# Designed miniproteins, single chains, continued (3): the designs that were tried, part 1

Scores and structures below are computed, not measured.

Each design is a single chain, and the fold is of that chain. pLDDT is the mean over its residues in the fold that is shown.

## One batch from the design tools (miniprotein)

Design m8001
Fold by ESMFold2-Fast:
Structure m8001 (fold): chain A 65 residues (1-65)
Amino acid sequence: MDGETAGRAGALAAAKAGGAGAASGVWNYQMGHEDSEGVARGGLAAGLAGGDEEGARAPQEASLK
């Protein structure tokens, strides 16, 4: 229920992977640039691609419970 430090650790990890995550997001966003709806899906996939490590673990627990 806390996750305050985990949330900030995730944000810091995302900031460190910002260069890689941003590039990954742009890559996926460009693949969906042809499709208007692909833009929204690209954003979701970019978040998952960038947070593929700890970011995916945190929301998974929140989603399940």
Scores: mean pLDDT 47

Design m8002
Fold by ESMFold2-Fast:
Structure m8002 (fold): chain A 77 residues (1-77)
Amino acid sequence: SLRERVGEKEGELLDLMDPEQAEEVSRGALRVTRERGPVEGRRHLVRTGRELARQGRLSPEGEQATRDLQKALDDYL
């Protein structure tokens, strides 16, 4: 399903981060999810991935995973 695709791409992005980075990013996304719902939580994750990429803190594969997550989210909505 499209929902499962979004979850798959979220997991792929987090797996490409170091453990401390993934924990911090996951915590931020979870907070937004609890306050504003799962769509906004995933939008926050995409924005965070883009910001990390802009700062040079994400691999090229992580940058691609961020784009893949955005596409999966757009297809779901």
Scores: mean pLDDT 83

Design m8003
Fold by ESMFold2-Fast:
Structure m8003 (fold): chain A 61 residues (1-61)
Amino acid sequence: TEAALRQAARELVAAYEAGKSVEELRKGAETLARTTGASVGAILRAAREEGLPEEVVREIE
């Protein structure tokens, strides 16, 4: 669902703001994708819309 996707995106942004590494963010995105049923790409696109920097998104992909 869109609401679950936005919540997952905000959780990933919060992890970035807490200083998590790119590798930790990648694993987090994979876990969130599995839990929500969305693709990792969908989580990352939503996270970018919620404020995750584009350079960080590219490093995770």
Scores: mean pLDDT 83

Design m8004
Fold by ESMFold2-Fast:
Structure m8004 (fold): chain A 79 residues (1-79)
Amino acid sequence: MEEEARRIGEEGLERARAYGERMVADPSTLAEQREQMLEIARDVYRRNKELGETKLGGETAERILDIMSAAVAEVRAKL
């Protein structure tokens, strides 16, 4: 269960970084990419909570939201 929760988190973080990179590369997609990153954070938290790993799920979701916030800030700095 912990091993599966960790895999879910790692996959979520990788996907979030990819969407963040797309957002920075094309600022016109900010709203779309941000929504995808929020969905990833929610999915990671829900799936890890179902595995009994609520704390790990919350920590990983927070890290995804931090990646999102950093990407948004980078886009805004270029505008």
Scores: mean pLDDT 85

Design m8005
Fold by ESMFold2-Fast:
Structure m8005 (fold): chain A 110 residues (1-110)
Amino acid sequence: MFKVKGTPEEDAIAVAKEIFDASKDKEKSRKLALEAMEAIDPESVPLVQELMDRLEKETPDVAAGAAYYLTLGERTRELLQEMLESSDLMASMSAGMGAVGAAVGVVVAE
């Protein structure tokens, strides 16, 4: 459902942006996270899915993002951290940081 091309950095940011956009739809966010996990380690999907089910009962908007963020590993975290320090931070922050914020539960807004 996300097909990206370019460098691994650009691909990771594009995927994070899709998760951020999908966070407005809880089921779509969950689907994106599960498909990403399938691509990385399909044998671990059932175990991670059980964890996501537990997280979704507490914080549905965060669960899918958190699971996906963890499966992407340090590379995506490094890219998002570099984006925070970029001169173009404000342009990218609402997409990338929204996904990271949801993943770590810092999204607080009503």
Scores: mean pLDDT 47

Design m8006
Fold by ESMFold2-Fast:
Structure m8006 (fold): chain A 66 residues (1-66)
Amino acid sequence: MRLAAEDLELTPLEEVGDFVKVEAVDKRTGRRGLGLLDKRTGRLLVGYDDGSTAQALLSPEEAAAL
């Protein structure tokens, strides 16, 4: 499932090289999980606590700001 960035609440936890570990909350479903953002591409992969996964694409400016 691909999510729009505006429907996703992201809290940065740790920066690891070109990646940012984030806490993610899906505002539409209330699912919570941990994600990994690639700062170079804006691609975010989230693993939720229910075992499901989701992907989102952030703008380059949003990705760089985290």
Scores: mean pLDDT 73

Design m8007
Fold by ESMFold2-Fast:
Structure m8007 (fold): chain A 73 residues (1-73)
Amino acid sequence: ASAAEQIARHAELAARLSPRELRVVLLRAQRPDISQRELAEILGVSPSTVSRHIRAVEARTGRSVAELAAELA
């Protein structure tokens, strides 16, 4: 995908997701191999909170965080 398409997808997600939910997707896009534990450490939350953010993203978009992150990478 082009850089313009990546920017458009970022804007679309920013409109649908909370700032914390969006950060989970962006961190996965930067590091596809990032663990829930590492996400929790970066965000300053518990791993269970990261799990809740992942479920919220998937519920709001109908797509997996990994799938969304791959499209932004």
Scores: mean pLDDT 78

Design m8008
Fold by ESMFold2-Fast:
Structure m8008 (fold): chain A 81 residues (1-81)
Amino acid sequence: GSGASEKIEKLAREAIKKAMEALKLGKTIEVINQAIASALRGIGVQAEAKYNPQTPEEKLLKEAEETVKYAEEVLEKAKAE
């Protein structure tokens, strides 16, 4: 429902923020772009879910969470440098 869609958007937004932080720490644009692209897919999926209620929200949330974890990994690698 609405709560699940909002959670997906929040996770995608967090992934974008972490990708931006990785950029500030000098990470390559390709790695950052992939993190952002995954976050954008999460936002796109949220829009899709609005018109396709049959879409399994739990799977969408899991994918969004993986996007956040990927962005976190990128950020941690940037900090390690």
Scores: mean pLDDT 56

Design m8009
Fold by ESMFold2-Fast:
Structure m8009 (fold): chain A 120 residues (1-120)
Amino acid sequence: TTIVLPPQEVVLRSERGEVRVRITKLEITPDKVTIKLELRNLGDQTLRVVINVVVEKGDKTATASAEFEIAAGETRRATLVVDLPTSEPGKLKITLTFSVLDAAGRLQATATLVIEVELP
């Protein structure tokens, strides 16, 4: 069985403007989570967006991370795939952490999105 969640948006604000992260598709299958993202830099400088994914099911954890450089006014699309840490039925918890860094590596903004789903 495949579970598809509705689109979600996370807004990361700094004094240099906004970065918007839209989750255009979040699909859960018995073996993996697929996350499709649209990243928009509405600020005035090039920024780096770091995305950390933690997937918890039972006592098992799987992680993934990705980094994107996004120029001022640019939109970038990305797909993240995380294999599920166990095939056992139960509660699935997905934690997405978004961090925006400037060209000097200074943290500008951070946000966390937590998604919980019961799997059969």
Scores: mean pLDDT 83

Design m8010
Fold by ESMFold2-Fast:
Structure m8010 (fold): chain A 100 residues (1-100)
Amino acid sequence: SEKEKAQKEAEEAAKEAAKAAEEKGVSPENLAAGLEKIGEIVKKAREYLKKAAEEVRKSKSTKEAARIFLEAVLYAAKVADVEEIEKLKELLEGFKSGLS
């Protein structure tokens, strides 16, 4: 249940970060860089996040980029270990704060 609680908190942080990115018009390159950093934290998702970052860079709109970002981060949170989830939350909170 502790791992499940941490995963739910990371999922909420991911949704908030993606919403803030869409509302602030964050560039696809900045979202892609964020996914690559998450891939360095969540090793099991590294290759998936690298491919998602490439899709974000090719996206036609901020809304599409934010959607791909959200889906990729949610996958990372699902496969992450508890220690990786804490680092993921910190990165997502830092990303959201940087958009203020």
Scores: mean pLDDT 83

Design m8011
Fold by ESMFold2-Fast:
Structure m8011 (fold): chain A 70 residues (1-70)
Amino acid sequence: SDEDRETLIETLVKLSLSYKEMIKKNPSDINTVKSSLPPFLYNTILDNLDSSDEELAEAVRKLVSEELEK
């Protein structure tokens, strides 16, 4: 359902924000994040490490929505 899709997207947004904070606190944890996430999501987090949390959230929402439409 559309509600299930939106719930999944927002869950992945929250997860991505948590991983961004983890990497920023300890950059050596980057390898742990890489092994825990799909490459598309991992790369989006890395591209947005210096972006605001809202910018990362919007990037993740867009990317996950596009992946779910496949």
Scores: mean pLDDT 79

Design m8012
Fold by ESMFold2-Fast:
Structure m8012 (fold): chain A 69 residues (1-69)
Amino acid sequence: SLQTQLEAAQQQLSQASSQYNSYVRQLEEAIRSNSSQSVIDELRAKADQAAAQRNAAQQQVLQLQQQLS
């Protein structure tokens, strides 16, 4: 059902948001501790990728909510 799909999409969004927040915190810590540029670049790339995944999950939730109206 659309309700089941929406619940699954909301769960995916929650997981993607948690992963994004985790990478952002790791990036902030790496910058604060003056980590190597390679470490900072890697964490920045991971945060950017996680942001894209979060945005995709958010879009899926919005589309399913519109179908249920």
Scores: mean pLDDT 87

Design m8013
Fold by ESMFold2-Fast:
Structure m8013 (fold): chain A 92 residues (1-92)
Amino acid sequence: MREKVRALQEELAEENRDLIEAAVAAEEAGRLDEAERLAREFAERAIERLEKHKDDPAAEALRLYYQAGLAWLDGDEEKAKELMKKALELLK
């Protein structure tokens, strides 16, 4: 499971390299609102990409992980914790 999740994360990072680099640059420049916007866009793209792998528990766990990240950005701490718990249960 761990190796499969890492492989999917690496693929998503490679596919969205420019977006990730822009987010890091914005954070380093103190443009936190822009960094959050770019991080949100990455999470949304990752979720859409992973929806195509409904039969893979690793892909579903990672999708829930990014959904939890979006919930945290929206200030919905309870939803973020619930989604994270579901993601971790799929990785057992």
Scores: mean pLDDT 81

Design m8014
Fold by ESMFold2-Fast:
Structure m8014 (fold): chain A 69 residues (1-69)
Amino acid sequence: SLLDVVRKALAALERDPSLVTAKVALHEIARYAEEQGLLELAEELRRKLGEVTTADEAIAFLREVEKRL
């Protein structure tokens, strides 16, 4: 499920809290959301991918996404 993908990404970021890992996670989750027909969420994730400057920003955003799923 999309929730499982988000949780896996959060676990990866806890092990490696790098901006590169965060951007890879956001891109993967956006692709999966689009495949599931969640187009608004996919666009929000892509926008966030362009905006985040730290891993902590991405982690905070993904925790908010997890709460909404």
Scores: mean pLDDT 85

Design m8015
Fold by ESMFold2-Fast:
Structure m8015 (fold): chain A 65 residues (1-65)
Amino acid sequence: MEEERKRFYEEAKKLAKEYGIKDVKFENDTLYVKLSEENPEKSKEGVKKIAELADERGYTFKIEK
């Protein structure tokens, strides 16, 4: 795994924990985020920051159920 890929995943996981996002997984240049039903406003901010990070690094971002 490339260092850039590892660093991105670490930063995405940190943001997920900070914003109360339930789950994050990174597979084949796609970052999947599973949202918690709690704290919708905080989760939306976290999703925005993670999506921006993914876009900056050139990865695909998806929200899963």
Scores: mean pLDDT 77

Design m8016
Fold by ESMFold2-Fast:
Structure m8016 (fold): chain A 55 residues (1-55)
Amino acid sequence: AKGIVEGNKVKAEGEGEVKLELEDGSVVTIAAGEEKEIDRKKVSKVLSGEAEVIG
């Protein structure tokens, strides 16, 4: 799946999930078609899927 980052929101587009590692070491899983409010500055690494920043 592709993760789309718009401001303070991350969306998972396509099939499958996106996993993000935050700066505090926590892992956030975003299911396909889901969006979560996540500060993009707190995102350290994409563990699974792809992330694209828009905005």
Scores: mean pLDDT 68

Design m8017
Fold by ESMFold2-Fast:
Structure m8017 (fold): chain A 90 residues (1-90)
Amino acid sequence: LVARMRELADEAERRRAAGESDEELLRELAELSLEAALELARRASPEEAVEMLRRTVEAMRAALPEATPVEQEIGEEAIRRLEEEARRLE
């Protein structure tokens, strides 16, 4: 699980470094990362799922200050969806 989350984060970083700032590609990467996080949460216990989703949100918030405006918009939307799922599981 940790390895898969790291792989998705690394892919997003590689595409950013390569100058692939196409909004569609950024949104696709965000959706894939969100889907992966939600799928991992569904396989965990409710307590583990909530903790995992909160850690993902914290990591995303830490990255936002260095992100482009488009990345910030996409990241903020993903954070909102992850927070909603965490609240649903509580």
Scores: mean pLDDT 70

Design m8018
Fold by ESMFold2-Fast:
Structure m8018 (fold): chain A 78 residues (1-78)
Amino acid sequence: MDEEVAREAKERLERAKELALDMAREEGISAESARIGMEGQLKAAIAELRKAGASEEVIEEVRRYGERLREEVVREIE
């Protein structure tokens, strides 16, 4: 259960990363706008995990994963 929930959340965050990079390429959004968008997606994912009763360990894993993706998106756009 927790492993599947973590995987689904990570896949959602990976899709958010690809969307942010596409928007930077096509629409010219700033690195700051992309960072804010990624932060919002991560907060939403964590809120849904908490609502679903995910363990603290899963929540921490997904948070670290999403924070790394946010940093990667910002660096790639800059």
Scores: mean pLDDT 82

Design m8019
Fold by ESMFold2-Fast:
Structure m8019 (fold): chain A 71 residues (1-71)
Amino acid sequence: MKKEEYIEKLAEAIIAAQRANLGARSAEERGLAHLPVVQETNKYLKENPDMSADEVGLLLQEAVERARARL
């Protein structure tokens, strides 16, 4: 997966998590709402083993900014 594709998928997952979190009534439900974000990040790390966690963190920051612009 390309960086741009990952950032876009992660931004979509963050938006979905934020929307799900608005309906969440417990800490467990809020945790589950964020599970897709964790899964996409772990998938990208497995597919790009030469990429550092810091580099993935920068992509996550970009995804968060894109999600904020759409919310």
Scores: mean pLDDT 73

Design m8020
Fold by ESMFold2-Fast:
Parts: structure tokens; C-alpha cells; sequence
Structure m8020 (fold): chain A 62 residues (1-62)
């Protein structure tokens, strides 16, 4: 099952950790790096809504 994790360059380590958790749930996550948190959040929401891809963020808690 396809999954995507969107993170900034500074959030890459958190994204890697999220990817590991997603793999344990049977997902095959792709990590997508963006320059800004705002851009990453917008992209993650678009991927989830349009393609039904499970998406996790590599940013700090809400």
C-alpha cells in the first residue's frame, strides 16, 4: 500500500522515524522533502485527499 511522509530538511529524521512506523503497519512510505513546513502540509493533504495515500508529517506536533 502506498504511503507518503512529507517533511522539511530539518524534519528529515522525524520523517524517517515515521516511515519506519508506517512499514510496521504494512505501508511502503515515500519520503518527500520540501523547503517549507507550509508547503509540506499542503502537499500532504493533497496527496491524501486525491490519491487516498496514507500520509504522515515529519514536523513538530501541531
Amino acid sequence: MKAAIVATKEGREAAEKGAELARKEGFEPEIILVDTVEEGVALARELFEKEGIAVGGGRAPE
Scores: mean pLDDT 68

Design m8021
Fold by ESMFold2-Fast:
Structure m8021 (fold): chain A 64 residues (1-64)
Amino acid sequence: SAGARAIAAATALTRETGSSGAAATASAFHELQKLGMPVTRERLLAEAARGGGEEAARRVLELT
């Protein structure tokens, strides 16, 4: 649920701002889901940061 809300927020933010960090957050959610890992806000943020979108990912999580 938190991951689904984060991906929805990331999609909306990407469309409105063109933020690569928001896109990275959405990608991070899919990667965690593929790995069968629990989708927590902390893991989602860490994975998004790996893609170079740390600051935008924090903003996406704040919106969620």
Scores: mean pLDDT 60

Design m8022
Fold by ESMFold2-Fast:
Structure m8022 (fold): chain A 88 residues (1-88)
Amino acid sequence: VREEEFELIRTDREVAALARGIVLGLKQKGKELGIEPSEYFKEFEKLAKEEAERFGITDEEMLAALRKAGASEESLAAFRAGLEEEKK
């Protein structure tokens, strides 16, 4: 099941952008709540990051994909905070 979902992300630039955006937002929210990421989340984070880098996905593309998927301003704020943490 998870392998099939990762295969779909690999074949679609828009899905890769959305997956990376979701991972950054969830990672930031988890950090704020003091929740350590699971092994499966770390594997998914690694895959999403590698595919986003491989496709050359920009911060703007991730933001656009999240908005298109109906992300709230709260979720978009978490994503932006996650991007800032990655740049530190």
Scores: mean pLDDT 73

Design m8023
Fold by ESMFold2-Fast:
Structure m8023 (fold): chain A 62 residues (1-62)
Amino acid sequence: RVYRNGLDPSLTTTDGREYDALTKARIRELTGLPPDADVTSDEARERMAEVMRAEALELAAA
């Protein structure tokens, strides 16, 4: 693979899916990452897991 930008957001998602710009922005907003952060990084995945866990707990409490 050739990654001209040093980042591969198109093929390195959790499910191998490509994230569009709106999905990337939403992930960054939910995880508190800067707007230019790599959403496929281990840090981003860890933060998404935390967000999902918190959301599941809130839904269980409702």
Scores: mean pLDDT 59

Design m8024
Fold by ESMFold2-Fast:
Structure m8024 (fold): chain A 68 residues (1-68)
Amino acid sequence: HMPETIDVEVEDPEAARAVADAAAQSGRKLHLTGVVPADDQERREALEAAMREAAARHPGITFELKVE
């Protein structure tokens, strides 16, 4: 049996969008985990915005942000 949900870690907005588009095209559910350094607020905000946009655009996409 194929997994119903794909779990993927992403570190940048372009990777998040590419993975979301691929999952949507395949009809699979996707959980995105964005990983960003605690001292890079600009990257954190950009990645969170990209993941939120993906989740809003494609049903079955969920996301979380991990600050390290």
Scores: mean pLDDT 78

Design m8025
Fold by ESMFold2-Fast:
Structure m8025 (fold): chain A 93 residues (1-93)
Amino acid sequence: MLEEARELLEEARALLAADPADEAAQARAIELGTRAALLLLEKEGILDEESEEGVRLAMEGIVARHVRHDEELAEELGEKLRPYAEKIEEKRK
């Protein structure tokens, strides 16, 4: 699982680095990043029914901010992600 997650993240980064303006590459990177994060959450035993949506929002926010430079969309996605992030922090306390 960890090696698979690492390979997915490496592929996602390579796609975004090759052509940041390619919307198809951005969508593929979001899918790969989401799969990788879900594998990591499953290994940590914190995967639940809301995890996929939260992880997808996080990946979309990263692409919006760092690849598309769409700060407004990144902020909106960040606000939608906040309840998921707070739930994870609560479990870590």
Scores: mean pLDDT 73

Design m8026
Fold by ESMFold2-Fast:
Structure m8026 (fold): chain A 93 residues (1-93)
Amino acid sequence: SLLELLERELERVRNAVPEEPASVERYTGLVLRLIGELLTLELLIKNGAPEEEIRRAIEEFGEAAVELARRYPEAMPFIEEKFEEARELLEKR
């Protein structure tokens, strides 16, 4: 299910291997990427996109979250909040 895929992506984020911290500009870019991927997921769900497209959007959202978590583990509460928003969007389908 899409909810099971979303939960697997959150586990990937929680298990992400730490990397060297980047600049403030890169932090902003990674945060904006995560927000952008969530907005893409929301639009696909609202427009009744095929499950394959929604699945791909969840995977891209997860990848953006992993990149943010690896470099900025302090962003984890924010990432978990965005995953909860994604879960709510999928449950309203």
Scores: mean pLDDT 88

Design m8027
Fold by ESMFold2-Fast:
Structure m8027 (fold): chain A 79 residues (1-79)
Amino acid sequence: SHMEELKEKIIKSSLEGAEAMAKAIKQGLEEEVRAAGKKNEYLGKLYEGGKLILEGDVEKGRELAVEAGEKLAEEIEKK
């Protein structure tokens, strides 16, 4: 299904986004990425996931990224 392919791509991008958030936090940009997360629920979940990955809770951090991607895919399907 075309929608299944889109969902898989969004989930993959969300996992990459959480890893990017972890790198940004490590580089000293935590305050900036936290502020972005307050303005956008999806980015907020990626920030939470990235923080967990950086702290060693990799599995839980990746699970949050997947949940964020699934929710975003559902919102896109409704519009």
Scores: mean pLDDT 85

Design m8028
Fold by ESMFold2-Fast:
Structure m8028 (fold): chain A 90 residues (1-90)
Amino acid sequence: SKLAEELEKAIAHLEGLLAKLEAYAAALEPVDPETAARIRALLERLKALLAQVKENIYSDPQKALELLLEMESLLRELGALVREAEARLA
């Protein structure tokens, strides 16, 4: 129960973050289309994983946690791309 509630909060937060990153990629595309495309590819993968987390939070919480660890790896890669883009725009 408490774990599922915390996972639901994390999911809502991640959904907001992904929406902001999509807007960022759209704004970046005219200046740096290669990095924008790479960000979008990672966002598509993150959305697919997030959908699987939602499917599993009540039926298979351990699988949901494993999927979140996969998302963490992709979020680190996405963070590196954003930092690279910001450095070029500064």
Scores: mean pLDDT 84

Design m8029
Fold by ESMFold2-Fast:
Structure m8029 (fold): chain A 76 residues (1-76)
Amino acid sequence: LTPEQDAEVRLALALIYLGIGNFLEKQGKKDEAISAYEKAIELLQEIIDDPNTPASVKEEAKRLLEEAQARLEKLK
């Protein structure tokens, strides 16, 4: 994958983990939801820290990171 494609794939994967976390949270599976949100946060941090990530993708990753962190904090 090109650096741009790699960033897009990582962003898509982070969105999947956020979706899984939300689904598990709605089912009352708190520990499993926490794990999913933590995986999303890890991927989003990798995207933000990668100098090859396009600025538009970094901004989206930062927005999603704030969302994931807020959800995780609410569960802890």
Scores: mean pLDDT 83

Design m8030
Fold by ESMFold2-Fast:
Structure m8030 (fold): chain A 81 residues (1-81)
Amino acid sequence: MPSDEEILREGAERILKEGEEAKKNNVPIEEELKRIHEIFKETAEKVTGKPWSELSGAEQSELFEKLGKAVEELLEKKKKE
């Protein structure tokens, strides 16, 4: 089974892909944020094994920070290439 780090990385890759697609297609920021939120929700559920509605505020914040860091790491790698 994939590790928590692998699940977070997959979520980050999906977020970056949605961001690139949104920029290419002039998607409104509100629609882009909605798509990102759905990816975050799915990623959080996969990492914790819990429904989104059962996640504490602390768990949500921790996962949001970890996912954000994974996105940043992918952006830095892409900049180097």
Scores: mean pLDDT 79

Design m8031
Fold by ESMFold2-Fast:
Structure m8031 (fold): chain A 114 residues (1-114)
Amino acid sequence: MEENKLVLNMLKKIAESAIKNIPDPDAQKAFQYLKKAIELALNGSDKSQINSLVDQAIAYAKKAGPDMEAAVEEMKELIENVVNGEKVPIETVIGRILRAIGYVEQHLLNLKKK
């Protein structure tokens, strides 16, 4: 239970950083919905409500671009594993976070192309 809270708090901080630092309104909205899903998961809310917010995050990520969709999908997998009470190996958590960060970086590089 405490390990699950640590993973969710890490994902929440990543989402908050993304909202502040990504100058893309669709990407910002994707991470805002993802942050809401994480907050509901931390409060032990219904899986259906969490899944609905994650689906909205994916929809906005798709509007931003394929790299943003891939980034949010990596975070979605971690949220679903935690919400389902699955014991996620720390290597899997770190690997998915690093992949998500890489996809965000690629999206930012593509945005700088005029």
Scores: mean pLDDT 84

Design m8032
Fold by ESMFold2-Fast:
Structure m8032 (fold): chain A 67 residues (1-67)
Amino acid sequence: SNQQIIQQTAQQLQSLGIPKEDAIKTAQGVVKLAQASGVSPEKMAQAVIQETQQLGTFTVDSILASM
């Protein structure tokens, strides 16, 4: 479910040093972005996690700014 994807994504973002509140908001933004783009939420979440590992807070900050 989308709720499980949000929880899993938020947990992984927290493990990368993103604060809990921002991680949850970002995970919610990922699901909304995936729905708007016609992409699977799981694939979008994987892409955001990978980019966060490479670019730090840039991807997270961009998603939060788009909400």
Scores: mean pLDDT 81

Design m8033
Fold by ESMFold2-Fast:
Structure m8033 (fold): chain A 82 residues (1-82)
Amino acid sequence: MTKEEAIEKLVKEVGLSKEQAERILDRVPEENLEKTVEDLIDMKKHGIDEAMLKHTIDVLKQAGREEEIEALKKEYEEARKK
């Protein structure tokens, strides 16, 4: 899977912005791109919208992406509400 394909999958399946998807995948090795995308899609497919957001925030916090947590939370909430 290419990085571009992974970004598009996250945008369409998880509902992330292109910028957020790219930032999340920035440190992910090419060999782990497919697994990371599948894990995030699985979280959404469990039918847990707010729980998925919490899980994503926890993953980003563990990865040290504090700025992305703030941006992702705001973008996700605004996109879901509008």
Scores: mean pLDDT 67

Design m8034
Fold by ESMFold2-Fast:
Structure m8034 (fold): chain A 94 residues (1-94)
Amino acid sequence: MSLSELLAEADAFLRELEARYRAGEISIEEFVEEVVRYARELVAQTSDLAAVEALLKRLMTRTTAFAVEAGDEAAAQRVAEEAERLMREYEARV
């Protein structure tokens, strides 16, 4: 799969989570948990560091912005910490 296809799938995934949150189906904490799980699965499936960095940046930037818009600064901080942790775990594997 190309990087552009991976980014498009990540964007679609985030749109689905945003829709579920707006429908009251999930909390902001569950939103963050789902994003972290998705990011971890993507990191496990790719050996391309540049693709991992681009995907994590896309997922974390958009999730952080959404958490801030929702008024949950703690969730936004947690997203930033999880992104750093996932990147470090990936670098340790490669």
Scores: mean pLDDT 76

Design m8035
Fold by ESMFold2-Fast:
Structure m8035 (fold): chain A 105 residues (1-105)
Amino acid sequence: APPSVAPLSAAEVEELIAEIRKNTTFSSGEPLDPESQKLLEGLLKSLAYLYLTEGYKVTKITLSKKLDESIAEKIAEKIEEKLEELKKLKKEGKDVKEFEITIEE
C-alpha cells in the first residue's frame, strides 16, 4: 500500500488523463481525432484513478484505426486482461505496474 494517500482531486485526475492522452496515438504516430478522444474520456479517467489508487500505469496506447464504440470496448477488455495478468504476476513475486495497450483490429 502507498505510505500516504492524498484525496483525489479533479485537477490531479485531469493532469493524469492529459498525460495518458499524449501517449495515445494511431500506429502512424498521429494524435487521435476529437471523436475518438471523446470515446476514450471515461476510459482515461478510469486509468487515472487506477494509477492513483493501485499504482498501475498505462505507458502507451496505440490504435490502428479511428476509434468507435466497439474499439473502445476492446481497449477496456484488453486493460482488464492485462490487469489480471499483472495481479497474477504479483502473486508469483513479480510486481509489474507499467503496461501498454495496442489495438490492431
Scores: mean pLDDT 73

Design m8036
Fold by ESMFold2-Fast:
Structure m8036 (fold): chain A 50 residues (1-50)
Amino acid sequence: LTSLPGVTQEDVLAGFNTVEELKNFDINDPSRLPLSLRGTGNRLIEIANK
């Protein structure tokens, strides 16, 4: 499931349903995500905030 360019199925499974949720993700606190998804969180913020 890929809703936006660069957004993967893993991103959706991390609980990001909309671009608004991605923009509201705190890039300074990726600990909200499991260790395996912390890198994905940073990438999602880059995509949503550009």
Scores: mean pLDDT 50

